# Designed miniproteins, single chains, continued (3): the designs that were tried, part 54

Each design is a single chain, and the fold is of that chain. pLDDT is the mean over its residues in the fold that is shown.

## One batch from the design tools (miniprotein)

Design m9868
Fold by ESMFold2-Fast:
Structure m9868 (fold): chain A 80 residues (1-80)
Amino acid sequence: MSPGVKAVIDHLEKFGYKPEDVLSVEELEALAKKLLASDNPVDQELGEILLEVVKELKEEGREEISVEELAERIVELLGK
């Protein structure tokens, strides 16, 4: 696993998510809004990235994503 993907998974575990867990697009959007309301700049940035992932999933016609795939997409977006 990429070091970046592991770091994102470790961060998501602080919110109670396991790598094998599946998030609905609705749950992911709610998490993004919660992170954007945080006073932590890192959480705010993650919230913005999660909204971009939500947009991609809606464009792909997907209703859910695994935490592992979510972490991979976050790392790709951070690398751009």
Scores: mean pLDDT 80

Design m9869
Fold by ESMFold2-Fast:
Structure m9869 (fold): chain A 82 residues (1-82)
Amino acid sequence: SDLEETRALLEETLAYVKEITDDEKIIEKVREAGAALLAAQVSPAAARQAAAAIKSAVDIYVNTGDAEKAIEFIDSVIEALL
């Protein structure tokens, strides 16, 4: 089902983030974002866009050390999808 595909994509994204960083603020933001997208019942296509954006935000954090910038980027994408 679309909801199962959306859930799997968001769970995979959270697992990926946990492999790259131990920063609890970033992990919690990704978890909250995933929960919001699931509650809104977004399409698998929207979930893929969110996953790509979250992975890009984590890449910003890895390259800059700026957790706040990464969190702001995640917030902006989630607001645009909801």
Scores: mean pLDDT 83

Design m9870
Fold by ESMFold2-Fast:
Structure m9870 (fold): chain A 79 residues (1-79)
Amino acid sequence: DIERAYENIEKALRRAEEALERGDVFEAEIWLSLALMGISVMKLALPKLDEESRKRAEERIRELEARAEELRRRIEELE
């Protein structure tokens, strides 16, 4: 279920953001890594979807990737 995958990845990104707010860079890196893994798995599922579902999943993947990239940049700025 693509929606469930999206929700799980969003939760991981939120956990990473919360860890950064607390200054826990190590925990933030772990959650970001899990989110990136989830995005990769989601991309592997794309060929199995119908055209409409694939288009929605691609849009969600782009949103998740942009958010993950922003978090990655914040982490790198702190290191």
Scores: mean pLDDT 85

Design m9871
Fold by ESMFold2-Fast:
Structure m9871 (fold): chain A 86 residues (1-86)
Amino acid sequence: SYAEKAIKLIEEAIRILQREAPDNPKAQAAIDYAQKAIEYLEKGDYSGAMLYVAKAARLAKEAGVDRAYRLLSEAMHYVGKASYQQ
């Protein structure tokens, strides 16, 4: 499903943030929001998921981890697609 694709992208972004910026407080905040996004996706709350993925993407960008930012931006696309599967 699109939700499963979004979760996989978010999990990869979390792994990259943990590896490349473990001591960066913005990266840690991005990880926290990304984990909440997965929780909302698993519950089928796509609006909540989109909010938290967007927050995570912004913080990943501010932390300078562009690879994680790109993955989270791709995840937003799949969260949007999942919201149309009613």
Scores: mean pLDDT 90

Design m9872
Fold by ESMFold2-Fast:
Structure m9872 (fold): chain A 87 residues (1-87)
Amino acid sequence: PQWLLDGARQAVEEAIEALKNKDYEKAITYLEGALRLLDRAVELGFDSPELAEARRHVQEAIESVKKGDYEKAIEHAERALEALRRL
């Protein structure tokens, strides 16, 4: 469903901005929001390699923030956004 994908793209974009502003709590909130929207898309039968790639990168971005690896978190969030933009 397009509205879930659009919401996930916006959430990842907001997360990237938060990461660059060093607002890591806000970044996690947006990344978790994006993951929930992508999980709903899968539940509703939307399945693609790009969506699977985006989900993986969002999960890796969350884990990177939790580990304090903010550079890696930004890289994964940007990879997730790139995958979502190909949908």
Scores: mean pLDDT 89

Design m9873
Fold by ESMFold2-Fast:
Structure m9873 (fold): chain A 99 residues (1-99)
Amino acid sequence: SVAEEMVSKGVPRERALLIYGQLLADHYMQLLGLTKEEAIEYVELLLKGKLPQEEFDLVVEGARAYDPSDKTPVLLFQEVMGLKVDGVMDLDTINALVK
């Protein structure tokens, strides 16, 4: 998973799961024109039954914590994944996120 790849690159597991949730909310709000509440529900449906409960809860918490004015999660993800660090959810960033 994306969170496992971030952990393998030195990000603490809890932080990786929170960032993953923030990035999923950002991506699906932009892709589908969802409100934040709709994006949180979409992330829950997308990951339901795919993660242990405690990891699922952290990803959902990350989605709830998403702030469109804060580029820190995207910048950190891009740095960790070896992508261009520009804070923009471009195609390369999206492809790394949904891999």
Scores: mean pLDDT 87

Design m9874
Fold by ESMFold2-Fast:
Structure m9874 (fold): chain A 92 residues (1-92)
Amino acid sequence: MLEAAAEAGRVVYQHADELIERARKLGLPEVEAVIRGLAQAYRDGDPEAVLEVLKAAGRSLTPEQKDALIELLREAGASPEAIDAVRQALDS
């Protein structure tokens, strides 16, 4: 879980500008906020903070917003293991 969450954070950090622009074009400001939080947590070198951002997102995002976040991560090249970890954290 923690390693897979760190991978998700790395993917978001590497593709932050693209993911933010896509979330904006989709009209998903809550998803944009989560992307920014994940990139910052990864930049700070704290994989537990990445997991906490995902858990907090799970409490605030609608099912449709969660699905949009997962699709954006998949399109950015997140592994199946990272996607599964994101889903588990969002549902925590």
Scores: mean pLDDT 84

Design m9875
Fold by ESMFold2-Fast:
Structure m9875 (fold): chain A 95 residues (1-95)
Amino acid sequence: MTFSLSATHYEVPRGGTADITVTVSGVANLKRLTVTVLDADGRVVKEVVAENSTTATVSIENVEESATYRVVVVAEDEDGRLYAAAPTEVTITVV
């Protein structure tokens, strides 16, 4: 499985929202896409699940300070096989 993000760097106003769109490829008969966003301490700050879609958007809301997050993507096919890719870092800068 391969995935791409809409960007790896987002600029938002203080209290703004960053919308991260994940697109996956290389999974035949994709059933479910799970996108988990982790903070610098490895805590889950947001998770979204998209069914029967190669894309999912996760929103990081109320961004008060610039921070780096890790995006973890897991795909499941119709046969219950799980596909994971290496996490990607995303930096959100408050402007």
Scores: mean pLDDT 83

Design m9876
Fold by ESMFold2-Fast:
Structure m9876 (fold): chain A 88 residues (1-88)
Amino acid sequence: SRADELVEQLELFIRELKKAVEYLKELSKTLPKEEFEKLVREFIDHAKGVYEGLAEAAKDINDPRVKEALEKAKKALEEAEKELEKLL
């Protein structure tokens, strides 16, 4: 179903977001500060856009699993932003 597809996409979003945060933490050790700050801002902006697209796709779906997955994805995005801000 469309609901099952969106749950899978949101779960994938969370997994890829966590991997990207770990990758960016490693890059923080080697990149100049200004370049790293730009990369973090561009990454967070892109991730927010992806989340917004998934939320829009879910707009007309009244499935509690989709709502839970959206809330988990939003929280993961907020946690990623906070974690990366610690490196700035």
Scores: mean pLDDT 88

Design m9877
Fold by ESMFold2-Fast:
Structure m9877 (fold): chain A 84 residues (1-84)
Amino acid sequence: SHMAKEALREIIEVETLISLAQMELVISKKTGDKSSAERARDLANEAIRRANELKERFPEFADRVDSLIRVARDVRDEADKLIA
């Protein structure tokens, strides 16, 4: 459907937030910089928030979006360990 193009664009935006969160997590692990871990957590939380909104608007993409939420939660949980 035409709505599928909008959903795919927003999926790519969520994937981009997750990639940025993963980059900040790697920086924190290599440098010990807690600020990078905090940025990774914030980016992962934003990805989860946007992914949940996407599931509500486009339930046909729920399975794909749930996979992205799992990855974002893993990044958040690892970032939380580095902040603690």
Scores: mean pLDDT 90

Design m9878
Fold by ESMFold2-Fast:
Structure m9878 (fold): chain A 55 residues (1-55)
Amino acid sequence: EEEEIEAAAERVAADAKDLNMTINPNLGIDTSDTATTPEQAERARRVIERAAELQ
């Protein structure tokens, strides 16, 4: 649920920060491109959007 999305977003944001990269929700990151199902793709998008907010 929302708690899982928040935790995942924090991990993604931390990883991007370690690589000196900026997460842009409009561009997406490779992680979102690896989504297998529509449901998983929606969840990945929410995580990326939230991770960008956290940076």
Scores: mean pLDDT 63

Design m9879
Fold by ESMFold2-Fast:
Structure m9879 (fold): chain A 111 residues (1-111)
Amino acid sequence: GLAALLERYEKELIQAALALPPEDQVAALREALRLVFRRALEHAPEEKIPEVIGLTLRGIGAIIDLERAKTEAERRAAIEEAVRSIVDLVSLLPDALKAPALDAALQILRA
């Protein structure tokens, strides 16, 4: 079902981000978050716009934590939180737009 699809993409996005050189992780996650935020702002129901803003701020916070990470554990935790924010933003989209948004984010992290 849809929940299993989102869980699979979350795992693939985390693995893709972790496979990037550390110097590329911040830029790639920032680009993926920006893409998903833009799609969520355009296509999410109006009543969910406050949630879109809140989830985007959470993602920005995770990327700041990633920039400041000094240990492998801190870096992993920041990446996991940034990816969760991306997946949560996608969950606010109409069902037909969820997989395309996750595929676009995954392509950014694999480029």
Scores: mean pLDDT 90

Design m9880
Fold by ESMFold2-Fast:
Structure m9880 (fold): chain A 90 residues (1-90)
Amino acid sequence: KEEELKKREEAIKKLEEIVENGNEEEQRGAALSAAAEVLKAEAEKEGLSREETLERFKEAHKEIEASDPKEKAKEYLEKLKKLLEEEKKK
């Protein structure tokens, strides 16, 4: 579905803009948003339960809080870009 792929691309671009130009709180929010989308895609790919997905998100949340939010946001955005490119190849 091309419309869904375009929406995902727009979302990633918006998060990238926040990471580059935003303050620390905005960058942390972007990292959490990107992490949530990565974990949703991983859960679908691996067949994870809701509980397993939530545990991974809790780990990601703690890691983002303990790390540089800009670097963490970049890491999750790169994972999202790879997942989007994989979806486009299907």
Scores: mean pLDDT 78

Design m9881
Fold by ESMFold2-Fast:
Structure m9881 (fold): chain A 74 residues (1-74)
Amino acid sequence: SLWDEIVERLRSIKGLSPEEAVKKIEELRPSIYSLLPPDLADGLIEGFIWLAKVDPKEAGERGVELLEALRAGQ
């Protein structure tokens, strides 16, 4: 599913540099927009990017947790 693809791609950023992690998150932008309302998608993407600039592992782990929580709430 698209949810599983996004979650797996977020998990993969933990081993990347901050610059590579940000690029990876930006590549997920159209997929996230297809699943979530624009305002929520924008907030999440900006939050993931901010975290990835500091700690790619934290961004990946928290991103996966948030997306799984949103998926469960559907």
Scores: mean pLDDT 82

Design m9882
Fold by ESMFold2-Fast:
Structure m9882 (fold): chain A 75 residues (1-75)
Amino acid sequence: GPTAEQVREAVEGRDPAEAGRAVAELAGVHPWAGEGVVWGSAAAGAVDPATGSPTSEEGARTVAEAAAEVGAAEN
């Protein structure tokens, strides 16, 4: 699955829709599933909902773990 560093690099400076697409590409899932990971992580405080960017290194790890779980569930 994706690493916290890969997630941070992919989502940094993107809006939430672009962040969701980048997460989907890293996890190998549909763009809609990646968007769900970003919004779920935002609800948990791990991601800024306005920017899609992780709020901390722990936030980036939370997104990476959620993306890996979604990728495993769809593959």
Scores: mean pLDDT 69

Design m9883
Fold by ESMFold2-Fast:
Structure m9883 (fold): chain A 59 residues (1-59)
Amino acid sequence: SEEEADRLVAYLKEKGVLHPAGEQAVRDLLVNGEVSVEQAARVLKAAGLITDEEAAELT
């Protein structure tokens, strides 16, 4: 949902892993259903950008 996408985007900005210029593109991918919040959290965890605990809180 848009609300879940907005929460994930806000979290990534707070952690400094998402540049402001990329916010809209990431939000659009989540809202359009091309990437789910669960899939995004899984990829971020695999990349070492978030912890297992953080990923669980986002999904």
Scores: mean pLDDT 73

Design m9884
Fold by ESMFold2-Fast:
Structure m9884 (fold): chain A 63 residues (1-63)
Amino acid sequence: SAVEETYRESRAILRAAGVPEADAEEIAYGIGSIARSLINQGASPEEAVRKGLELARRAAAAL
């Protein structure tokens, strides 16, 4: 699903940026939840994934 894809790719982005595993899991789970919320509000799966991965990249840059 788009939510699972967003979670997996967000986790990978955060881990590649050196974010510790526990923090990467927690942040990625939150981003996946945001993707689910966007889909429930009528966003396309592709839009939800794109926005989620943007959040993951911003989080990685901030940490």
Scores: mean pLDDT 86

Design m9885
Fold by ESMFold2-Fast:
Structure m9885 (fold): chain A 87 residues (1-87)
Amino acid sequence: MSEEDREVLMLVAEASMYLIQGSVYVKQGDYEGAIEAYEKAVELAEEALRLAESSPKVSPQTVEEARSELEGARKALEEAKKKLKES
């Protein structure tokens, strides 16, 4: 992998850690905590995708991984927001 691929994947990995933390909060019924964790995941995934799309050295596969992470993070955030409104 290029160095730029590794930088993008490190941001994706950090976003994934916040997605895991958010899912733990959801299981505990702490939707406010889940929203905070998922907002951080979205921010990191947005940074990963921005970096991936800004560099011609980043592989197409790494761009898709960053894009998929962002889609997943946004979906998790919206679902947590809906749960908070239901609670």
Scores: mean pLDDT 87

Design m9886
Fold by ESMFold2-Fast:
Structure m9886 (fold): chain A 95 residues (1-95)
Amino acid sequence: NLEQEQQRFQQLLDELRRRLERLRQQAEENGDKELLEKVERAEQGLENMELLFQFSLLLQTGSDESKVQELIDKIAETDSSTAERLRESLKRVRQ
């Protein structure tokens, strides 16, 4: 079941990324700054979603703390609020 969930999640991310790439191209060609900004926010959201999925996998597999911290730092680059919440969650889980 976990492998099937991983495959479905990856397929969903790939499909959404392809749609965003097309929207970005259209926004750039049409000079639609509002649409371009919305696409950029959606791209950041997808990246954070993938990082959160990787974070969950690392926690389930008992991976190195350094890798977990690296993922949180990457999330912090686009969503500092979510990164802070994840750091607080790690403290609770480890205590």
Scores: mean pLDDT 75

Design m9887
Fold by ESMFold2-Fast:
Order: sequence, then C-alpha cells, then structure tokens
Structure m9887 (fold): chain A 86 residues (1-86)
Amino acid sequence: MEVKAEDIVEITATLAADGTVTATLTTKAGEKVELSFQEDVGISGTYRAVRISDTEVYVSYTLDKPVTVDGVDIPESGEAVLKRLP
C-alpha cells in the first residue's frame, strides 16, 4: 500500500537483541503500517536519543534525503519512541 509521509502522525519502533527493528507507523486515519528491517539498513541522517524508561527511548531524527521503504514514505524529520523487547 502507498503511505505518504504527510499521512503519518506517529512512529513507534521496537529493537530486538539481534538488531532487527520493527517500526509501526500510525496514519491520520488511525491505520497502522508495520515495517521490519535490520538496524544497519543504511538510512543516513542525524539522530538524537533520550532515555525515558528502562525499555523506551525517545528519538528525534532528520534524514539526509527522503526515504521510501516498502511503499511507505518516511518523513524527512520526525520523532519516534523506540521500545526494546525484553
């Protein structure tokens, strides 16, 4: 499905111990789109991280250029909560 960056209102990501990242993007319509990739997939940008709990990190980012993953347009800048799996 095509998802545009402007339709994304929330990003939550989960990082497994093996480096697999699962990102859930919530659209303005309340639909959830799930993406899975390795943490070293080569998305270049500036990232800032702040720990908010033992298992959650707040991340703000600015990408060097627009990125599309599996038909989903990733916003050039945004904020996400990264959850580490137990």
Scores: mean pLDDT 67

Design m9888
Fold by ESMFold2-Fast:
Structure m9888 (fold): chain A 66 residues (1-66)
Amino acid sequence: SRAEWIKERAASLGLRITDEAAEALAPADLADVERVLRVMAQALPAGSTIVSARVVDGELLLGVER
């Protein structure tokens, strides 16, 4: 599923993501999701967890725990 792909991609970048956040991102364009996850991986400490996500007018909004 798209949510499973998102979880695997986040893990490959050293990030954690909740099932709820991955499901929330599933309707979004996967290239946009990958771009945002890569930016997050560079900006955040390894092992950071994405705990929430919203898609608003094509924009991805993520909540993160340090």
Scores: mean pLDDT 81

Design m9889
Fold by ESMFold2-Fast:
Structure m9889 (fold): chain A 70 residues (1-70)
Amino acid sequence: SEEVEKLIEESDGLFVKNNPFNIPEELVRDYILGKKYSPLVDAAFDAGFFGVERNFELLELIKKRHEEHH
C-alpha cells in the first residue's frame, strides 16, 4: 500500500540494527509490502536484528508479516 511505501521511505534504511546477513533493503521492502517472502528476512527478525530507533511503525509491519508466515 502507499502508506507502507511511505513508511519505508521515511525509515531512511534504518530498520536493521546490524546487517550481519548483508540483507539488501529491497528484500526487506518486498517482504513488508507482501510482494515476496524471504526466509533470510524472517531469520533476521527472529535473531532480533530489526531496530525501532527511527521507525516503530515499520517494525510493527514486519512483525505482522512474520506472524502471517508462522
Scores: mean pLDDT 64

Design m9890
Fold by ESMFold2-Fast:
Structure m9890 (fold): chain A 66 residues (1-66)
Amino acid sequence: MAAAAQEAADQVRQSLLEFGVPQADADATAAAVEAHLSAGDYAGALATVNATVKAHGGTSGAALPP
């Protein structure tokens, strides 16, 4: 479970960096996502990603462009 959470967090970090989120905020969000997923809190992980995206000019429900 921890390895899968880390992999998902790394993908979130990379996506946030591509979206233009600063490295420090992307790293902090990825760490929070990993912690939530490791605890089985999928809703908390999603809320954390949406909060970071919203703070950096996205919307809380926006999907990343293909």
Scores: mean pLDDT 74

Design m9891
Fold by ESMFold2-Fast:
Structure m9891 (fold): chain A 85 residues (1-85)
Amino acid sequence: MPLTESTMDPLSGVEIVRKLLDLEELKKFLEKLGKEKGLSKEDQEKLLKKLIEEAGEDVKVPLLLSPAPEIQERLVELLKEEAKL
């Protein structure tokens, strides 16, 4: 079976992932939502910027390990208003 804990240096890995998830999670999260909702690349970028501005520092905290449901529904709301499913 594939290993889920393939981190050779968990401490260093966690530290890096913790800060990288701040933006990386947001990007991949938008890509997943974009594919589901059929968003253009431009729309995804617009949502990213708007989401960050609305949440401020709050968006960074929930993206430490996984995108919080509040962020997910926020993106969906923006999609419904701007892109319209």
Scores: mean pLDDT 52

Design m9892
Fold by ESMFold2-Fast:
Structure m9892 (fold): chain A 81 residues (1-81)
Amino acid sequence: MEDLRKELEKLGLTEEDINLIETAVKSAVETIRAGLGFERDLALGLLRIVIGVLKAIGKVTDEQAKEILELMEREVERRVA
């Protein structure tokens, strides 16, 4: 989404990293919407895994990981509301 993309660009993420994050958000939203009794926490767990991987490979700091996760969770909430 445009607002999410702009915030991720401000944090210094590459286009590839931004596209990965957008894909994770879309997948989480689709999982919540299409899942037969699928828990929100499971979809949010996917976002945490993606951010955990980016942090583990040194692409984001601990502070950036927290900010990005909060942005991703807000975007998922916005899209499923």
Scores: mean pLDDT 77

Design m9893
Fold by ESMFold2-Fast:
Parts: sequence; C-alpha cells; structure tokens
Structure m9893 (fold): chain A 98 residues (1-98)
Amino acid sequence: MVEETINDMVAAAQTAKERKEETKKLVEEHREEKPIAAKSMELLWELYEKLLKLHKEKASAEEYKELFVEFIEKLLELGAISEEEAEEIKKELERLFS
C-alpha cells in the first residue's frame, strides 16, 4: 500500500509539474480576487516539487508522510482548510502510510 501510494503521488507530481505553466497564468490573474486559493495552489506546486525531490533522493515513507503533514499544516495556517478537515486528512495519511 505505502509504495503504491508514493508512486501514485509521484506520478501526480510529474503531471502537475508539466501543467504548472498552464495554470500559473490563471493563478496570477485571480490572485487579488482569490488570494487564499492562489496561495494554496502555490503551496501545492511546492509540495509536488518536494515530492519529486524526495523520489529522486530515494527518501523513506516517513519523509513523504512528514512532507504531506507539513503541507496540511500550511493550508491550515493559511485558512484554506479548517482544523477539523486537517485532522481528518492527517488520520487518512496515518492509514495510507501505516
């Protein structure tokens, strides 16, 4: 399960990286109107770039889990998700990485 989850996440990160330039313009156009959404997208791109780096460095499952927890905490700090949503996502991460 853990290896499958990591491989799926890396594949998604590769696809997102290829499409980053296509979405970047839309993010910039809507930054003032939807600042939280724009910042959340920037955090998602940062997550994908860090995922690709961890994959290249042959990182442990724990390092991938820590990266996702950090991302969820940043979304919570930004106000993009509630504390209840963050806790539920963290519980799902525990299940996926167990």
Scores: mean pLDDT 77

Design m9894
Fold by ESMFold2-Fast:
Structure m9894 (fold): chain A 78 residues (1-78)
Amino acid sequence: MKALRDTFLQASDQLGKLSTEQAHRLSDALREFARNSNRYSREENIGAAYNASNNMLAIPETAAIGAEVKKRADEIEA
Protein backbone atom coordinates (compact mmCIF):
# COMPACT_ATOMS: atom_id res chain seq x y z
CA MET A 1 0.00 0.00 0.00
CA LYS A 2 2.10 2.93 -1.28
CA ALA A 3 -0.48 5.59 -0.32
CA LEU A 4 -0.68 4.42 3.32
CA ARG A 5 3.11 3.92 3.49
CA ASP A 6 3.55 7.58 2.47
CA THR A 7 0.91 8.61 5.02
CA PHE A 8 2.70 6.67 7.80
CA LEU A 9 6.06 8.22 6.87
CA GLN A 10 4.60 11.75 6.80
CA ALA A 11 2.87 11.23 10.17
CA SER A 12 6.09 9.74 11.62
CA ASP A 13 8.05 12.82 10.47
CA GLN A 14 5.50 15.19 12.05
CA LEU A 15 5.47 13.19 15.32
CA GLY A 16 9.28 13.20 15.40
CA LYS A 17 9.26 17.01 15.37
CA LEU A 18 7.27 17.09 18.63
CA SER A 19 9.27 17.20 21.89
CA THR A 20 7.40 14.49 23.84
CA GLU A 21 8.64 10.93 24.39
CA GLN A 22 5.17 9.53 23.62
CA ALA A 23 5.12 11.29 20.21
CA HIS A 24 8.61 9.92 19.43
CA ARG A 25 7.49 6.38 20.33
CA LEU A 26 4.48 6.72 17.99
CA SER A 27 6.82 8.12 15.30
CA ASP A 28 9.11 5.07 15.61
CA ALA A 29 6.16 2.63 15.48
CA LEU A 30 4.74 4.23 12.30
CA ARG A 31 8.18 4.24 10.64
CA GLU A 32 8.61 0.52 11.39
CA PHE A 33 5.13 -0.26 10.01
CA ALA A 34 5.81 1.82 6.87
CA ARG A 35 9.07 -0.10 6.28
CA ASN A 36 7.15 -3.40 6.37
CA SER A 37 3.92 -2.21 4.68
CA ASN A 38 4.54 -4.39 1.58
CA ARG A 39 4.38 -7.51 3.82
CA TYR A 40 0.86 -6.60 5.00
CA SER A 41 -2.49 -6.87 3.23
CA ARG A 42 -4.60 -3.84 2.25
CA GLU A 43 -6.94 -4.52 5.19
CA GLU A 44 -4.01 -4.88 7.64
CA ASN A 45 -2.57 -1.55 6.43
CA ILE A 46 -5.98 0.16 6.84
CA GLY A 47 -6.44 -1.40 10.29
CA ALA A 48 -2.99 -0.21 11.37
CA ALA A 49 -3.83 3.33 10.17
CA TYR A 50 -7.05 3.38 12.23
CA ASN A 51 -5.27 1.98 15.31
CA ALA A 52 -2.47 4.57 15.04
CA SER A 53 -5.02 7.34 14.42
CA ASN A 54 -7.06 6.34 17.52
CA ASN A 55 -3.90 6.34 19.67
CA MET A 56 -2.92 9.80 18.36
CA LEU A 57 -6.46 11.22 18.79
CA ALA A 58 -6.39 10.19 22.48
CA ILE A 59 -3.36 12.50 23.04
CA PRO A 60 -4.03 16.27 22.70
CA GLU A 61 -0.60 17.11 21.22
CA THR A 62 -0.89 14.45 18.47
CA ALA A 63 -4.66 14.70 17.82
CA ALA A 64 -4.29 16.81 14.65
CA ILE A 65 -1.80 14.33 13.13
CA GLY A 66 -4.13 11.46 14.10
CA ALA A 67 -7.08 13.18 12.39
CA GLU A 68 -5.11 13.44 9.12
CA VAL A 69 -4.13 9.75 9.27
CA LYS A 70 -7.78 8.78 9.90
CA LYS A 71 -8.96 10.99 7.01
CA ARG A 72 -6.48 9.31 4.65
CA ALA A 73 -7.49 5.81 5.82
CA ASP A 74 -11.17 6.72 5.24
CA GLU A 75 -10.35 7.93 1.69
CA ILE A 76 -8.49 4.69 0.86
CA GLU A 77 -11.20 2.42 2.37
CA ALA A 78 -13.93 4.20 0.37
Scores: mean pLDDT 79

Design m9895
Fold by ESMFold2-Fast:
Structure m9895 (fold): chain A 89 residues (1-89)
Amino acid sequence: SEKQEVLMRAQMEMGAQHVAMVMAINAARKDGYSPESQAYLQRLMQQYEQTAQSVIDELRSHGLFDAAQEVERERQAMVQRVQQSLKKG
């Protein structure tokens, strides 16, 4: 169904973004949070937030409010994870 296809796309897009963010955070931690890795994390987080908002809007347009709320919680958790990581570097 169309709703099932939207859900699968959302999972694929958010999953890929999550993996990229986790890998970038781990790489930054290993290099001691250089100015370059911090700038890269900030740019990647901006892209993550834009993608998450697009996914949330698409899910809501199809009445998939529970899935949209889950993506919003994941977005907030990722923002906090990056902020806490940068403060500890």
Scores: mean pLDDT 87

Design m9896
Fold by ESMFold2-Fast:
Structure m9896 (fold): chain A 88 residues (1-88)
Amino acid sequence: KALEELKKFFESHLGKPIHLSELTSLASKLFGLSLDKAYEAVKKALEKLKKEGQVKEDPELPNTYIIEESADPEYMAKVIVEELEKEK
């Protein structure tokens, strides 16, 4: 369930900016984690995805990431899920 919801989120945002708070709120809801724990997991996952070329930071907007048009939504969802599972 969580993997499919995150995959759909990324599919709908290919080539578009996402705010860290949006993804944190979604992750918190899907995993039953506090916002603080979800934030730490999501931030770590986004830094990994940035290193792998799946996202880039928006230089003008704080806590905003642009999802690459070439990104793999399923892989991105798996990375987020992996980091969130570590916080349980």
Scores: mean pLDDT 84

Design m9897
Fold by ESMFold2-Fast:
Structure m9897 (fold): chain A 73 residues (1-73)
Amino acid sequence: MEVEKEVEELLKKIEELIRQAYQSSGQEKIELLNQVVELTNEGFDLLIDANDSEKLQEFVKRVEKIKKEIEEE
C-alpha cells in the first residue's frame, strides 16, 4: 500500500516534468528530461525492493502512456 502511494507520487512528478520539458528548449529541456529518467529509476528501485514485478511492468506502461498522451497533444 505504501509502495503504491510512492509510485503514484512519482508518476505525478514524471507527468509534470514531461509537460514542462515539452514547453522548454535547449539546456532546460535536457535537465527536465534527465529528472524524468532519475524519477523513473527511483520507481524501478522501489518496485524491485518490493519484489513486485507486475507493478513494475504496470509502472513502465503508465510512464509510456503519459509520454504518448503528451506527444498526441
Scores: mean pLDDT 79

Design m9898
Fold by ESMFold2-Fast:
Structure m9898 (fold): chain A 57 residues (1-57)
Amino acid sequence: MEEAIKKAAEEAKKLAEELGGTAKIVDGVLQPGNLSEEQLLKVFEHGAKALKEELEK
């Protein structure tokens, strides 16, 4: 379970960086940097999808 959450966070961070944001994880919380609200929503949706896929394994 914890590994699935970590993978989801890493996938969200990758998408945030691809969208031009400076993303980092601080104290287990994703800091998405300079992303717009729409970009933040896409990052969260991507992370949620990755988490669901890991949990279905």
Scores: mean pLDDT 68

Design m9899
Fold by ESMFold2-Fast:
Structure m9899 (fold): chain A 99 residues (1-99)
Amino acid sequence: SKLREELRRKAEELLREADELVGGEEVERLKAELLAGRSFDESDLSPDELLARALILAALSLLKVVEEGSEEEQRRAVEEIEPAVKEVKEYIEKLKEKE
């Protein structure tokens, strides 16, 4: 139960950060696109939109693990999410510097 609660909390934090980057309407639009499996062209998105999309995808993946995942998958998700988010943030920051 504690692992599921921690994963839900992490997912909520990721969605809140995405809301701070692009706003709630854009977060809901990106969530709908990701759930529908719609493709996007990365070159058409700003760095903040790319980061927000990555954070939303991470949050949706965590919520799926909470609903459908084994205890082992839940433990792995807790361990891997923070390093993965950090790597994405560092990549997006590098894109902002190079334009």
Scores: mean pLDDT 78

Design m9900
Fold by ESMFold2-Fast:
Structure m9900 (fold): chain A 61 residues (1-61)
Amino acid sequence: SATEEAALAAIEAAVREAFATGDWRAASRRILELADRLGLSDAQTRRLLHEALERVEAEQA
């Protein structure tokens, strides 16, 4: 869905910034705020975070 696509892009941005800065606390806060704002379930948030981590880790190789 458009909402999940937007959420994935935003989570990827937060994860990418965390890899650059080492500030995983800020990334976690941003992801939780996004999940609350978009009404994502805990399961949806975990799935999108896993996808984002895989994509960003591939970029950092």
Scores: mean pLDDT 83

Design m9901
Fold by ESMFold2-Fast:
Structure m9901 (fold): chain A 91 residues (1-91)
Amino acid sequence: MLKLPAEDAKEKLEALIEALKSEDPEIRKHAAEAATLIVKASPLDPSLLPVLRRLLEVAKELEKDEDPEVAEAARELARAISEKIAEIEKL
């Protein structure tokens, strides 16, 4: 998988945090799926920890979403973020 530069990953994840707050469940679902791919492609860079932690808080709230597809996508996102944070914190 192609790795993103840390600054590009940060900018994309910050934009996706806003999309995850959309009133449209289709936008929330696709934003969660896109964020999962960006997190997985992100480098093990400590500069990403602040945005990853903010994204994790949003993902945890979306696990309670009324749309079951959004809730499932949010669970996958939260898992990917938690794994990435744990790997960075081991550095």
Scores: mean pLDDT 86

Design m9902
Fold by ESMFold2-Fast:
Structure m9902 (fold): chain A 76 residues (1-76)
Amino acid sequence: SIEEKINELLSRLSPVQQTAVSIRVTERQIQNPDLTPLQLQKVRAEEILRAAEEAGDRDLAEEVRKLLEQLDRELA
């Protein structure tokens, strides 16, 4: 599932980066309380991408970009 893939990608980040993703996702949910479950998964993927890019993890960033392309197609 998309949720399982997002959890797998998140687990590849360091504990500090996982915490940063959790905080950033929560902040975006507070600003956008009407997010659908699929929109929330996109938000999670976007923040994982940001953390991967901040870490210089190019392989993880490329995998997250591919997942975001899939999510964008499903949201269209």
Scores: mean pLDDT 87

